# Designed miniproteins, single chains, part 75

Each design is a single chain, and the fold is of that chain. pLDDT is the mean over its residues in the fold that is shown.

## One batch from the design tools (miniprotein)

Design m2765
Fold by ESMFold2-Fast:
Parts: sequence; structure tokens; C-alpha cells
Structure m2765 (fold): chain A 92 residues (1-92)
Amino acid sequence: IEKTKEKIKELLDRWRAHVRATYPPEVAAVFDRYTDELKKAIDKAKSKEEIKQIVNEYGDRLIAELESLGHTEAAGEVRALKDAILAMIDNS
């Protein structure tokens, strides 16, 4: 479980760099806020099922906020990232 948490955090840190290079500062700020809270939530998780629920909850909220701000392309990439993280958890 700890290795799964570490892999998720590493992936989020790489995506943080990608988002900053690709999208406006507003998108980077929103992404950073939700992913920081996601990292805190997964640190408290006791099972893969809990990690998946946390990823779904924070991922969906991040997607919704990006869509509400008109950043539909960024929201689509976050949806793909969310799906990739969930697949990684299932294959761990």
C-alpha cells in the first residue's frame, strides 16, 4: 500500500510540472490545491479501496472546477490522469 501511495505522489509531481508548462497559472493553482489535498487524504488511507475512493472524489471535484472555469481541455487531461491512476492501483 505504501508503494502505491508513493507511485501516485510521484506521478502527481510529474503532472504538476506538465500542467505548469502547458496551461495558464489559474489551471496550475487549481491542480496544485486539489492534488495537495489528495496527497494528504491518501496518507490516511488503509486500503487500495480507500485510495480509489479518494482519487475518485478529489479527481471528480478537480474536473468539475476546471470545467466550471472553462478549462475543458485541462479537465479532459485530468480525467485521463484519474483513469490512469485508478488502473495503476488495480494493477499494483
Scores: mean pLDDT 84

Design m2766
Fold by ESMFold2-Fast:
Structure m2766 (fold): chain A 85 residues (1-85)
Amino acid sequence: MEYINEGNKAYEQSNYDKAIEYYKKAIAKDPNNVLAWINLGHVLLRAQKYDEAIEYYQKALALDPNSVSAKVGLDLALEGKKAAE
C-alpha cells in the first residue's frame, strides 16, 4: 500500500521516473497487485513508451480480466503504437 501512495504522489508531481520506481517496488512486494501494474501502464502511456505500457496492461489483465481500466489503457497503448508505425 505505501509504495502505491508514494508512486501516486510522484506521478501527480510529474516525476514519472520516481513513480515507475515506486510502482515496481509495489509489484516486487506483491506481484498480484493489479493497481500497480495498471499504474505502471498509465505512466508509460503518458511517456509514449507504448510497448512497455502494453506489457504492463497485459499483466494487469492476466490478473483481472474484467479490469475496465486495464482494457481501456491497453486499447489506447495499442492505438498509440499503431500510429507510430
Scores: mean pLDDT 84

Design m2767
Fold by ESMFold2-Fast:
Structure m2767 (fold): chain A 60 residues (1-60)
Amino acid sequence: LEEGLRAAEAGDWDAAVAKFREAIAQDPTNALAYHYLGVLLRRQGREAEADEWFAKAAAL
């Protein structure tokens, strides 16, 4: 999670996505990882996909 946030702040979106997906794979109940993946997608202008990840976080 922490590494994903640092990658996103540095503008390395691919690394950030990979780290957040890794966090979800290790703990599928980690709502923060779902939320941050949504935030990242929204910042890329992919709002529909971001909304899906926010919905997954809210369902946990």
Scores: mean pLDDT 76

Design m2768
Fold by ESMFold2-Fast:
Structure m2768 (fold): chain A 104 residues (1-104)
Amino acid sequence: SVEEVLALVEAAYEEMKRELRRRAEERGFSEEQKEAMLAAADRFYERLVERIRRERILTADELLEAAQEALEEAETLLSDPEARDLFGEVFGRTLARLLAALEA
């Protein structure tokens, strides 16, 4: 159901934010860099959730397409290359886990 997809996305989003905070701290990122990455994660989540609800996304293929488009919008908030690289790495891992959970 759409509600099950949304629950998986919410869980993945919270894990993504925890990983971004943890890895940014480990790499000695500034508070400005951390805030930008968290804002990007929030933008990504908002756009993805809106599209899932509007289009009733139920399949991994549709979710992947929606997630890629939401990522492109979120990346507009990231001007720092180091923050962008870390965000992309964490996003890739989060997306892989989310797609695996949806296919299970």
Scores: mean pLDDT 85

Design m2769
Fold by ESMFold2-Fast:
Structure m2769 (fold): chain A 97 residues (1-97)
Amino acid sequence: MIDEEEVRRALADMLAAMAKKFLEQGRYDEAISLAEEAIRLDPDNPEAYLVLGEAYLKKGDKEKAREWFEKALQAIRADPTASPELRKRAEELLKEV
């Protein structure tokens, strides 16, 4: 069933994926903007938090990076359907801060 919440979550997933693509291209400010929009649509989106953390880490803001990685792990732990691979990536990134 398509409802407002499902549509917002799907759009957030798409924005988080696009933000990750900008992050991989070194376009950190654009990645941050898209990831922030994904979080506004779905505050439980762990991929968006991971993108924010990595973008801030690449920009040299380790304190902000740590905050976002911790939020990503919190979102992952709250979701029993979260993939083991996503959890490992979040834990690995938090160790780099």
Scores: mean pLDDT 84

Design m2770
Fold by ESMFold2-Fast:
Structure m2770 (fold): chain A 108 residues (1-108)
Amino acid sequence: SDEEVRELIERIKELSKRLREGVDPEGALAELEALVEELERLVPSIRNPEVLRELIEAVTEAMEALVEFQGKHPELAARVQALLARLHRLKQLLAERLAELEAEEAAR
């Protein structure tokens, strides 16, 4: 549901903040990894362009936070790089989905 996706967006924003603040680095990274897995499952069901735009922004923020985090936590670099690759793929899928929905609206 849109509400479920919006709850995940807020959780991504909170985890991005925790990563930037250095609060529980390994725990924050693990929670973000789990959220990305859940988002990968939900993306094909999202039909709301506004929610997709909000999610793309949240994913972009998380990617920026992870790049900074990697510099501060080189011991976690391999996990961060794997997660960044997943987020890049997720962002591409979200952008493609948004384009499909916007094309459907324009064709009406």
Scores: mean pLDDT 86

Design m2771
Fold by ESMFold2-Fast:
Structure m2771 (fold): chain A 65 residues (1-65)
Amino acid sequence: SSAAERAKREQLLKQAEELTRRARELIAQAGSYRYDKGDMDKAMELLEQATAAYRQARDLLRQAE
């Protein structure tokens, strides 16, 4: 691949890794709200954000091949 193609792939992988890390943090926060604070609505909001982040990460991984 060209240097430009390799740089693009590396950037996509880095972005996907960051989104995956963010999603895991959101899931941990959702668990705290659900089980420690009893705030189901906030837990659901955080889980929806985590789902969106995972979906975006998967799309970037597919683009990276």
Scores: mean pLDDT 88

Design m2772
Fold by ESMFold2-Fast:
Structure m2772 (fold): chain A 55 residues (1-55)
Amino acid sequence: SKEKILEKTKELFRIIAEISELLVEERQSGGANREEVEKRIEELKEEAKKIIEES
């Protein structure tokens, strides 16, 4: 339904916002937390994949 699509889109935008914040944090730390940031981004990508795959 249209409502379900809107909710999925909202969650995807939330994930994008979190990834953006993590990238800013990595830059501010001078790359000291790069591996932790990369791992968290990978987790967020998997969340997005699950949202997209849900019917």
Scores: mean pLDDT 80

Design m2773
Fold by ESMFold2-Fast:
Structure m2773 (fold): chain A 93 residues (1-93)
Amino acid sequence: MKKEEGKKLLEEGQDYYYNKDYEKAIELYEKAVELFEEAGDKEALARALTLLGAAYYEQGKYEEAIKAAEEALKLDPDNEAAKALLKKAKEKL
């Protein structure tokens, strides 16, 4: 149940993200992060943190984007999206 709810929140959040509503995307991604933490799903949690960080990056919140990407990489060191996010966010500081 919690994993399925988290996936739906990520899908809904991505729709808002693509429509440039990053504030709403962040709200949905934060809820997904909580659900995946409760579920103990490290891969899904890393993905949710990467999406959350990408939304922070689009808002110019580079420090928050870096933190989210670093947390994602601790859970999934091979996450290429998180690596790319970390690199580009650090270049903005």
Scores: mean pLDDT 87

Design m2775
Fold by ESMFold2-Fast:
Structure m2775 (fold): chain A 76 residues (1-76)
Amino acid sequence: RPPLPLDEARRLAVEAAKRVAEIAIKHWGLSPEEALDLAERALRTVAIHYGLSPEEADRVVEEARPELEKLVKELA
């Protein structure tokens, strides 16, 4: 399986992380801190699955962290 283009892999990974955050808070009643941790882990895993290097995946997590923090605070 060839890796996805960086922009598409990044977009899909961030979308997956947002879904995980929403499920964690709305379905499982997790705290914003717990939901953020799960979302960041999911983003990293999905990014690597789509062919990003660990370094690229870590950078995407860092770039998306403010957006994910805002989302989990708004959902809680």
Scores: mean pLDDT 81

Design m2776
Fold by ESMFold2-Fast:
Structure m2776 (fold): chain A 99 residues (1-99)
Amino acid sequence: HMAEFLRSLAERAEKLAERHKDNPEVAEHLRQAADSFRKAAEAVEKGDLETALKYAQEALDHLQRAIDLSTDMDDQIELAVLEIGVAVAITVLKREIEK
């Protein structure tokens, strides 16, 4: 479930990046977030939860940069959904590592 969830976040970030061709700085941060989500998913599949947490945190950092640069309300809603999604993933990964 976690790897699939992270891949779904990557897909959403890529789709949002495609909408931001008119704002290349936002698009680049969204592509970096998507790449980090895919690396986190791969780490989960390998059982490397510490590496997965690191990449999830990198994805969050890129999403926060995209939010700071975005001025469109619809984009800010989608970015907030992605931010909440990665925060949930980080929380679950931390709990699994601490067991």
Scores: mean pLDDT 85

Design m2778
Fold by ESMFold2-Fast:
Structure m2778 (fold): chain A 72 residues (1-72)
Amino acid sequence: GEAEELALEAGKLAHEAAELLEQGRYEDAFRLATEALRLAKEGLSIDPRNAAARAAEHEAKELIEQAKEKLE
């Protein structure tokens, strides 16, 4: 369903953001992690019990925090 598709896309963007963090591309990592969080939250608005969407939200928030620490 739509929640599962949003969770999958959020997970992909979070994974790409993590790779960008490893490469030192902090601004790009921040942008992708922010988009991953948006998609994960949208998925959760459709199905609050979707475990994949909750996992993607958690991962995206952690990546945003890590990118911010490097940019500040």
Scores: mean pLDDT 88

Design m2779
Fold by ESMFold2-Fast:
Structure m2779 (fold): chain A 80 residues (1-80)
Amino acid sequence: MAQQLADLYEQSMQDTAQQAAKAGAPQDVIDQALARGQQVVDDIRAGKISVPQGGQQIGRIMAELMEAAGMHETADSLRG
């Protein structure tokens, strides 16, 4: 189950990055957020962090990415 949830978080990060890019977020900010998200996903897969802990980190990264895109309302909804 952890592997399947990690895959879901990875997909959610990719989808959020695409939305941020369409909203005009800088590419370097998107690249940094995706790198941080991938590290969280890798840590879940390796058993270094729990799935709930990883989910919280992914939510924060997605919120930061949406803020960079000027989508403050969406960013607020993603914080957990």
Scores: mean pLDDT 79

Design m2780
Fold by ESMFold2-Fast:
Structure m2780 (fold): chain A 87 residues (1-87)
Amino acid sequence: AKATVTAEFPGLTKEQAEALGRAIADEALRVPGVKSASYEAEETPDGARVTVTFEADSKENAEKIARRAAELAREMGATRVEYKVED
């Protein structure tokens, strides 16, 4: 199962957002059932956007990881956070 979390960080540079994406991905990889994690960051007019993608052994675990990653992104200052889970 695959989960994707997208978070917008106002006032951050692309490099700062990449560092946050890496931190979220590293945290997720410590969770049992996570097989892989990757991240990308892109510049926006107001700051930066981070997309973190996880692969998990089950849809239930993918949903749990996506929720935790979304919570972490909000704690880090994200104003808009969305996640999607696929089989």
Scores: mean pLDDT 83

Design m2781
Fold by ESMFold2-Fast:
Structure m2781 (fold): chain A 91 residues (1-91)
Amino acid sequence: ATVTVTYKNPVTGKEETKTIDVAPGSSKTIELEPVAPFTKITVTVSGASQPVTVTLHFDDGSTKTFTVAPNSQKTFTVPKGKTLTSITVEA
């Protein structure tokens, strides 16, 4: 599966994009420069036959897990008082 993570940098107004390929039955972690609270992040999954599990890792050690349907996308907002530091994708 190809997973694309897209977000708009609130300081520069530039769209930032990170793409990774995750083999079926494997996981990969995308390390991020800390993403500020209230930033909207879109995770897009292509070339998958199964739902992909996405785990968000925050600077306080908390996590949020959700599922993205095959060939679909999900948008989420970084919570108040937290900074997003990495994303783990399991295909």
Scores: mean pLDDT 77

Design m2782
Fold by ESMFold2-Fast:
Structure m2782 (fold): chain A 98 residues (1-98)
Amino acid sequence: IEPKPTKEAIELLKKAQEELRKAVTYARNGDLDKAIEEAEKARDYLQKAADITGDPELVFLTILVTEAINDLKRGNADSAIEGLERAIKRVEELIKKY
């Protein structure tokens, strides 16, 4: 499967990374509602990037972020933070590959 990297996809990935970092910050501060809001924004940016590129890794990342959102909704902040941090690292790796 060949991704179709574009400048727009890179910009979406950078926006997703920023929102993921905000989600981690809110989760660490105990503001789970804001953490959910920022994680949902990040997921939306990742989904748009997946739609543009066709990259299956981006589809996987939307699933990973969705699992973190579900952990936040259950009050499992530590598990959610681990998932969000993994997503941040993977987005950074993808930006370097594009």
Scores: mean pLDDT 85

Design m2783
Fold by ESMFold2-Fast:
Structure m2783 (fold): chain A 74 residues (1-74)
Amino acid sequence: MSRKEVLLKQAEAFYEFLEKRNSPLADEARKALEEMKKSTDDAEIERIFLRFVRRLQEEDPELYKEAVTELEKA
């Protein structure tokens, strides 16, 4: 898979996890995913993804740990 495809799948997994948990960050994850889908620059897609991940870590470090654990199981 391309780098873009890998990052999009990871972003989708984060969004689905947050949505299932009824997290307020689910909407932010959806917006990040949509922004990533619209970009044609792999570096920009990675920056958007990492910005979201950092935001999740800052706002809810416990939920971030749960999301990473779930992503690792996939």
Scores: mean pLDDT 81

Design m2784
Fold by ESMFold2-Fast:
Structure m2784 (fold): chain A 75 residues (1-75)
Amino acid sequence: LGRPLSPEEAERLLETAKELAEKAIEHYKNGDFSKAASYLAAIGVLAIGADLQGNTELAEEIRKLYEKAVEEIEK
């Protein structure tokens, strides 16, 4: 298993996930469903990676960002 992330590293990863979520929503609203799906997939990969490294709380926060993006897109 990977090493636990420092608080700063965890914060940067969460910021990255948030940016990906925003881009997914933006691309969906612009009709670029392929790019929207790609950004959503990237968020999922980040969540899995964080969980596998033992950063369970971070993984849960990233998963919630994914869920929020999907919810926004479904509307």
Scores: mean pLDDT 81

Design m2785
Fold by ESMFold2-Fast:
Structure m2785 (fold): chain A 80 residues (1-80)
Amino acid sequence: GELKKKINELIALKLRKIGLELDLERLKKELEKLKEELKKEPSEEIKKKIEELEKKIKEIEKEIKKLEEEIKELEKEVEE
């Protein structure tokens, strides 16, 4: 029934969130390395890469937050 569909959708959303959290951890680690490189040798190329990574990190964080809201909403519907 519809409940089973919602449960499967909830599982899919939770798995997607885990994947994004892993991507976020990787990107934050890469950003930290680039910031350290920029401190040692100032470079416009490194600065541009940092700006691109910061933008990507913000987009992923926004998507994770949206998924968390969708998961909470769907969990309430499944528990009813």
Scores: mean pLDDT 85

Design m2786
Fold by ESMFold2-Fast:
Structure m2786 (fold): chain A 60 residues (1-60)
Amino acid sequence: MEKLLEAVRKAAEGLTPSQAVALYIDAAAHADDSIEKQIEVLKRYVSPELAEEAEKILRE
């Protein structure tokens, strides 16, 4: 759970407030899913560069 929250914070850096809220809600709905599914959710909202940084946090 802590890793997912940290990854979401990193991913949200480039988002508008409305998009950031949508990301937090979607990520919370997938908190119990596989790491691979969580990465797919993040990739829907952010640039490839931010998605790669968030993926590294999730895989630590």
Scores: mean pLDDT 75

Design m2787
Fold by ESMFold2-Fast:
Structure m2787 (fold): chain A 62 residues (1-62)
Amino acid sequence: VQQLVDQGIQYAEQGDLEKAEEYGEQAVETLRQQHPQLTDEQIESAREDIKEKIEEAYKKSK
């Protein structure tokens, strides 16, 4: 999970928002598979955190 988030951030920092979002979505899907006990609310919270980090990294690239 963390490796996918880190790769998404790297792509966002390079200005490739499309790939960054793809890696972020893969990280959320992997989180669901590794932690099936998490609620939908917890998964959505993680998705929002990942999206926020990617957007922040992308803004720094501009």
Scores: mean pLDDT 78

Design m2788
Fold by ESMFold2-Fast:
Structure m2788 (fold): chain A 95 residues (1-95)
Amino acid sequence: SKERIFAQIVAELTLLALHALMQGKEELADFILKTANEVEKAYQAGKFDEARKILEEGAKKVLEWAKEHFDESTVKVIEETLKRILELADELVKA
């Protein structure tokens, strides 16, 4: 269901923000949480293509920031998490 897919997207974003906070990266955490809020607004409005676009643009910015502030192993984990989020976003549009 769209509700289950959306819940998984929110859970992945929340976990990513929590990891950023635990590493003292408050600016990154704030950006991820702002992105989650914008995605929720698009979802509530039934604008699933807009939600996917917000996630695609947010993922690019998160990855760019991560490459400047984290080691290669951490960047790889973030990249894999972002890929899962974008796969869920595609499923959300198709559901």
Scores: mean pLDDT 89

Design m2789
Fold by ESMFold2-Fast:
Structure m2789 (fold): chain A 98 residues (1-98)
Amino acid sequence: MYYGSLLIETDGKNAQKASEIVRKAVEEAAKKYGGKLVMLATFISKDRKNPEKEIATILAVFEAESKEKAEKMLNDVIERVRKELSGLNIKSIKGYIS
């Protein structure tokens, strides 16, 4: 079994919208490639360089039956998230397979 992890950082005000887009993207990729969402977590923290500004960190973890399926799911999720969050201030998007 393989796990994919997606980490997204955005402005704190975008936390709810970004989290919902990530959930839907992972659920639809799971239907297409065969897998499931294991965890979706959202963390709000103060920006270390500007303590008056909040950063939202969204972590999604999913499972797949093969490395190839996990990589296809991760790529599909990242492409969809980039497209749907294109109007938001996205600081980073990082993906990992383990």
Scores: mean pLDDT 83

Design m2790
Fold by ESMFold2-Fast:
Order: C-alpha cells, then structure tokens, then sequence
Structure m2790 (fold): chain A 70 residues (1-70)
C-alpha cells in the first residue's frame, strides 16, 4: 500500500477510536492502531489495516459503510 493511503487509514482509525462511545469498539481500535504504528513493514501494516476494517465490517457494518463514503 502507498504511504499516503496508510497514513489516511491510520488517521481515520485514530479518529474513530478517539470519538467512539462504544468501549468495545474503542478498545479494539486503540489496540489495532498501536499494532499498526509499531509495524515497520509497509506491506504487513497494510494487512493489519485491512484486518481491522474486516472486523469493523463484521461487527459494525453500518459504521463501515459510512467510513468508506468519507
């Protein structure tokens, strides 16, 4: 994945985590963001981002759709 795309995805996940009123969602996103930030390999980082969005799609499908439109 391109560096700019990864940065945009990270910013979006951080924003959702910070604004979330759902403690389960906030905890999961905070953990995912930390894992992504600690990953040095760009390709593995992109995979972590994809897995995070798959979790959102499964557990919060409406939020995932809104997020894709932003």
Amino acid sequence: AMREEVRKALGALIDIAAKSKDPELQQFLAKAVNAILEEKDVEKRAELIQKTFEWLKKNYPELYEEFKKA
Scores: mean pLDDT 71

Design m2791
Fold by ESMFold2-Fast:
Structure m2791 (fold): chain A 67 residues (1-67)
Amino acid sequence: MTAEDAARAIREGLPTPMTPELVQEALEADPELAARVYSMAAAGNEAAGRLEAAARHRALSEEYRRR
């Protein structure tokens, strides 16, 4: 499985087992997907009261969105 294949599986919401390293490579290969994933992670952390983690993920989402 390539990073591009992994990015496609993540976009489609398929229950495909992936290593954390492959997920990271997929996010680096698809900046728009990375921005979306980090935006969702930021919202989840904010809802859970983890404001510092939410801020970090929001910053990453904005960085990838600008790429």
Scores: mean pLDDT 74

Design m2792
Fold by ESMFold2-Fast:
Structure m2792 (fold): chain A 83 residues (1-83)
Amino acid sequence: IDKEVLQKIAELKGKAAQAIYEALLKSDPERKEKLLELMKKVLEAPLEAEEWEKLAKEAEELGLEEAAEKLREMAKLLKEAKK
């Protein structure tokens, strides 16, 4: 994977994590638990496109459109970098 692709992935990962964190700060305790789990998954996920696609879907199901968009961009970059 190119250094430029890795840098873009790091930027998108940071933006996704930031969006989840902002939602977490404004959420009720039950929703906070789900958002915290999603945050952990985003931070710990391997550089595998399928994992990032799963995380994007999970973020979308939680109503985090911006985070879902960034996670989908990461999955796309990983697919393109490996082809």
Scores: mean pLDDT 78

Design m2793
Fold by ESMFold2-Fast:
Structure m2793 (fold): chain A 64 residues (1-64)
Amino acid sequence: SPLEELKEELERDRERLEEEIEELRELAEKTGDVRTEILLLFFEIALESTEFLIERIEKKIKEL
C-alpha cells in the first residue's frame, strides 16, 4: 500500500532525526553555540511534525 510505504519512510526519517537530535544536543552542551541551539530546535520541531504525520497516516490506514 502506498500509505504503508510512506509510513515506513517516515518511521525511518523519525529514527534518523532522533539520532541527529542526540548528536546536536551533545554538541550544544559542549560548545554553548547559539547556532547549534537553533539547529537543535529546528530538528526537534521536525521530529514532532514527523510523529504527527505518522499518527495521521496510521489513522487513515485503520479507517480503510
Scores: mean pLDDT 86

Design m2794
Fold by ESMFold2-Fast:
Structure m2794 (fold): chain A 74 residues (1-74)
Amino acid sequence: GEIEEIERRIEELEREKERLEKEIKELEEKLKKAEGEEKRKLLNRLIGAKLRLVGLEFEIELLKKKLEELKKKY
């Protein structure tokens, strides 16, 4: 059913979020040791990862809201 599909999608996005949060942490640790071109490359990757995290959090919140609305009908 639709509820089960949304719950599965939320679980997929939550797993993606956990992986991304780990990547961000690893990039921040590497950034502390980096200089010159490596620092620039890591900064660009960190910015991209943080933007992706914001997008994932928005998708998760929207799906959780939809799930709550569907559960109120049953």
Scores: mean pLDDT 86

Design m2795
Fold by ESMFold2-Fast:
Structure m2795 (fold): chain A 87 residues (1-87)
Amino acid sequence: SMQRTQSVNDTSSSMTDMIDWLISQGATDLAIQLSQSSMPLFQMMMNMSPDDTTRVSRILIDTIRRSMSMPPSQAYQTVVDSINRLL
């Protein structure tokens, strides 16, 4: 559905922003690990209801935005912990 596609795209955009930010902080290894860890999440989101996808998207985008005020290693761990709780 359009709602699911939008939620997935918004989450992907925020994840890309964090990956780019991690690279800018010199944490390229964490950026690669985050990219790999996000793949099961996007596969899961494509199989969810539009409402569940919207809820998951809001939680992750909020977590990503909050985490980018943290040191890179803490930001990475915070986002990965959020992904693991949602899987």
Scores: mean pLDDT 85

Design m2796
Fold by ESMFold2-Fast:
Structure m2796 (fold): chain A 61 residues (1-61)
Amino acid sequence: EPVEVTKEQLLAMVDQLIAETTDPEVRKLFEEARQALENGDYETALKKLTEALHKLSEKSA
């Protein structure tokens, strides 16, 4: 488990999540998080990732 995550690592993880996501609403949130990461807006990226994961949790519960 890495103690530090680079922008490139975060982008790669989000790209993988987008590829594995079939829900269009969740996918859109991951895509918005990716855009925020590209802009260096980590606060917005974290918010969008949290919203996407929350929606996935609600759907699977």
Scores: mean pLDDT 76

Design m2797
Fold by ESMFold2-Fast:
Structure m2797 (fold): chain A 92 residues (1-92)
Amino acid sequence: VEELVKEALEKAREGEELALKAVEAAEKGDLEEAIKYYEKAIEKLEEALKLLEEAAKKAEGEKKEELEKLAEGLRQNIESLKKKIEELKKKK
């Protein structure tokens, strides 16, 4: 369980780093580059979500609730990034 959580947090960190690169690309006006980085960020966050959901299934009590809350936060983050991609696509 602890190993799954560690892998999930590492994947989430990679996703966050990619999202920051997307923001930098968007600020430079490189919309195509920004979209690519957001798509890569989503892939990493979806991997992290899968690992957190697996860990939550194996956990009990308060630990399960904690992991479920982390998974929910990650789902909201993924949805937010998908909306940013749609906004950038409208700008072309």
Scores: mean pLDDT 84

Design m2798
Fold by ESMFold2-Fast:
Structure m2798 (fold): chain A 69 residues (1-69)
Amino acid sequence: YLDLGNKYYYESKYLDALKYYDKAIEKDPNNAQAYYNRGLVYDKMYDYDTAEKDYKKALELDPNFELAK
């Protein structure tokens, strides 16, 4: 699911990317990478509050994860 989310993100199909990142998170709620990548999609959609929430969740799961400020 993470690979499919990444594929749609690079195609700028952000709603499809969200669908597959949501499936990645449903499969593994501790997947910091899926939260971070979903945050990047929300950032591209100008939903900065939701993006920051996902970035913080990624950092909570993996404290070494880079936050976009």
Scores: mean pLDDT 78

Design m2799
Fold by ESMFold2-Fast:
Structure m2799 (fold): chain A 55 residues (1-55)
Amino acid sequence: MTPEQMREAAENGRKALTAMGRPELGEETARRAIEHAEKGDAEGAAKALSDGGVG
């Protein structure tokens, strides 16, 4: 997965968690995933999304 795709996945995860009534968790999950993606760590970005509750 490219860094751009990981950023989009992070944004989708944030929206999903916000829709579930957990906007603060969604924002933290997206932030961590984006940080990993910006460093070129696609696996770390995916792990951050998974750990934040986004499958």
Scores: mean pLDDT 73

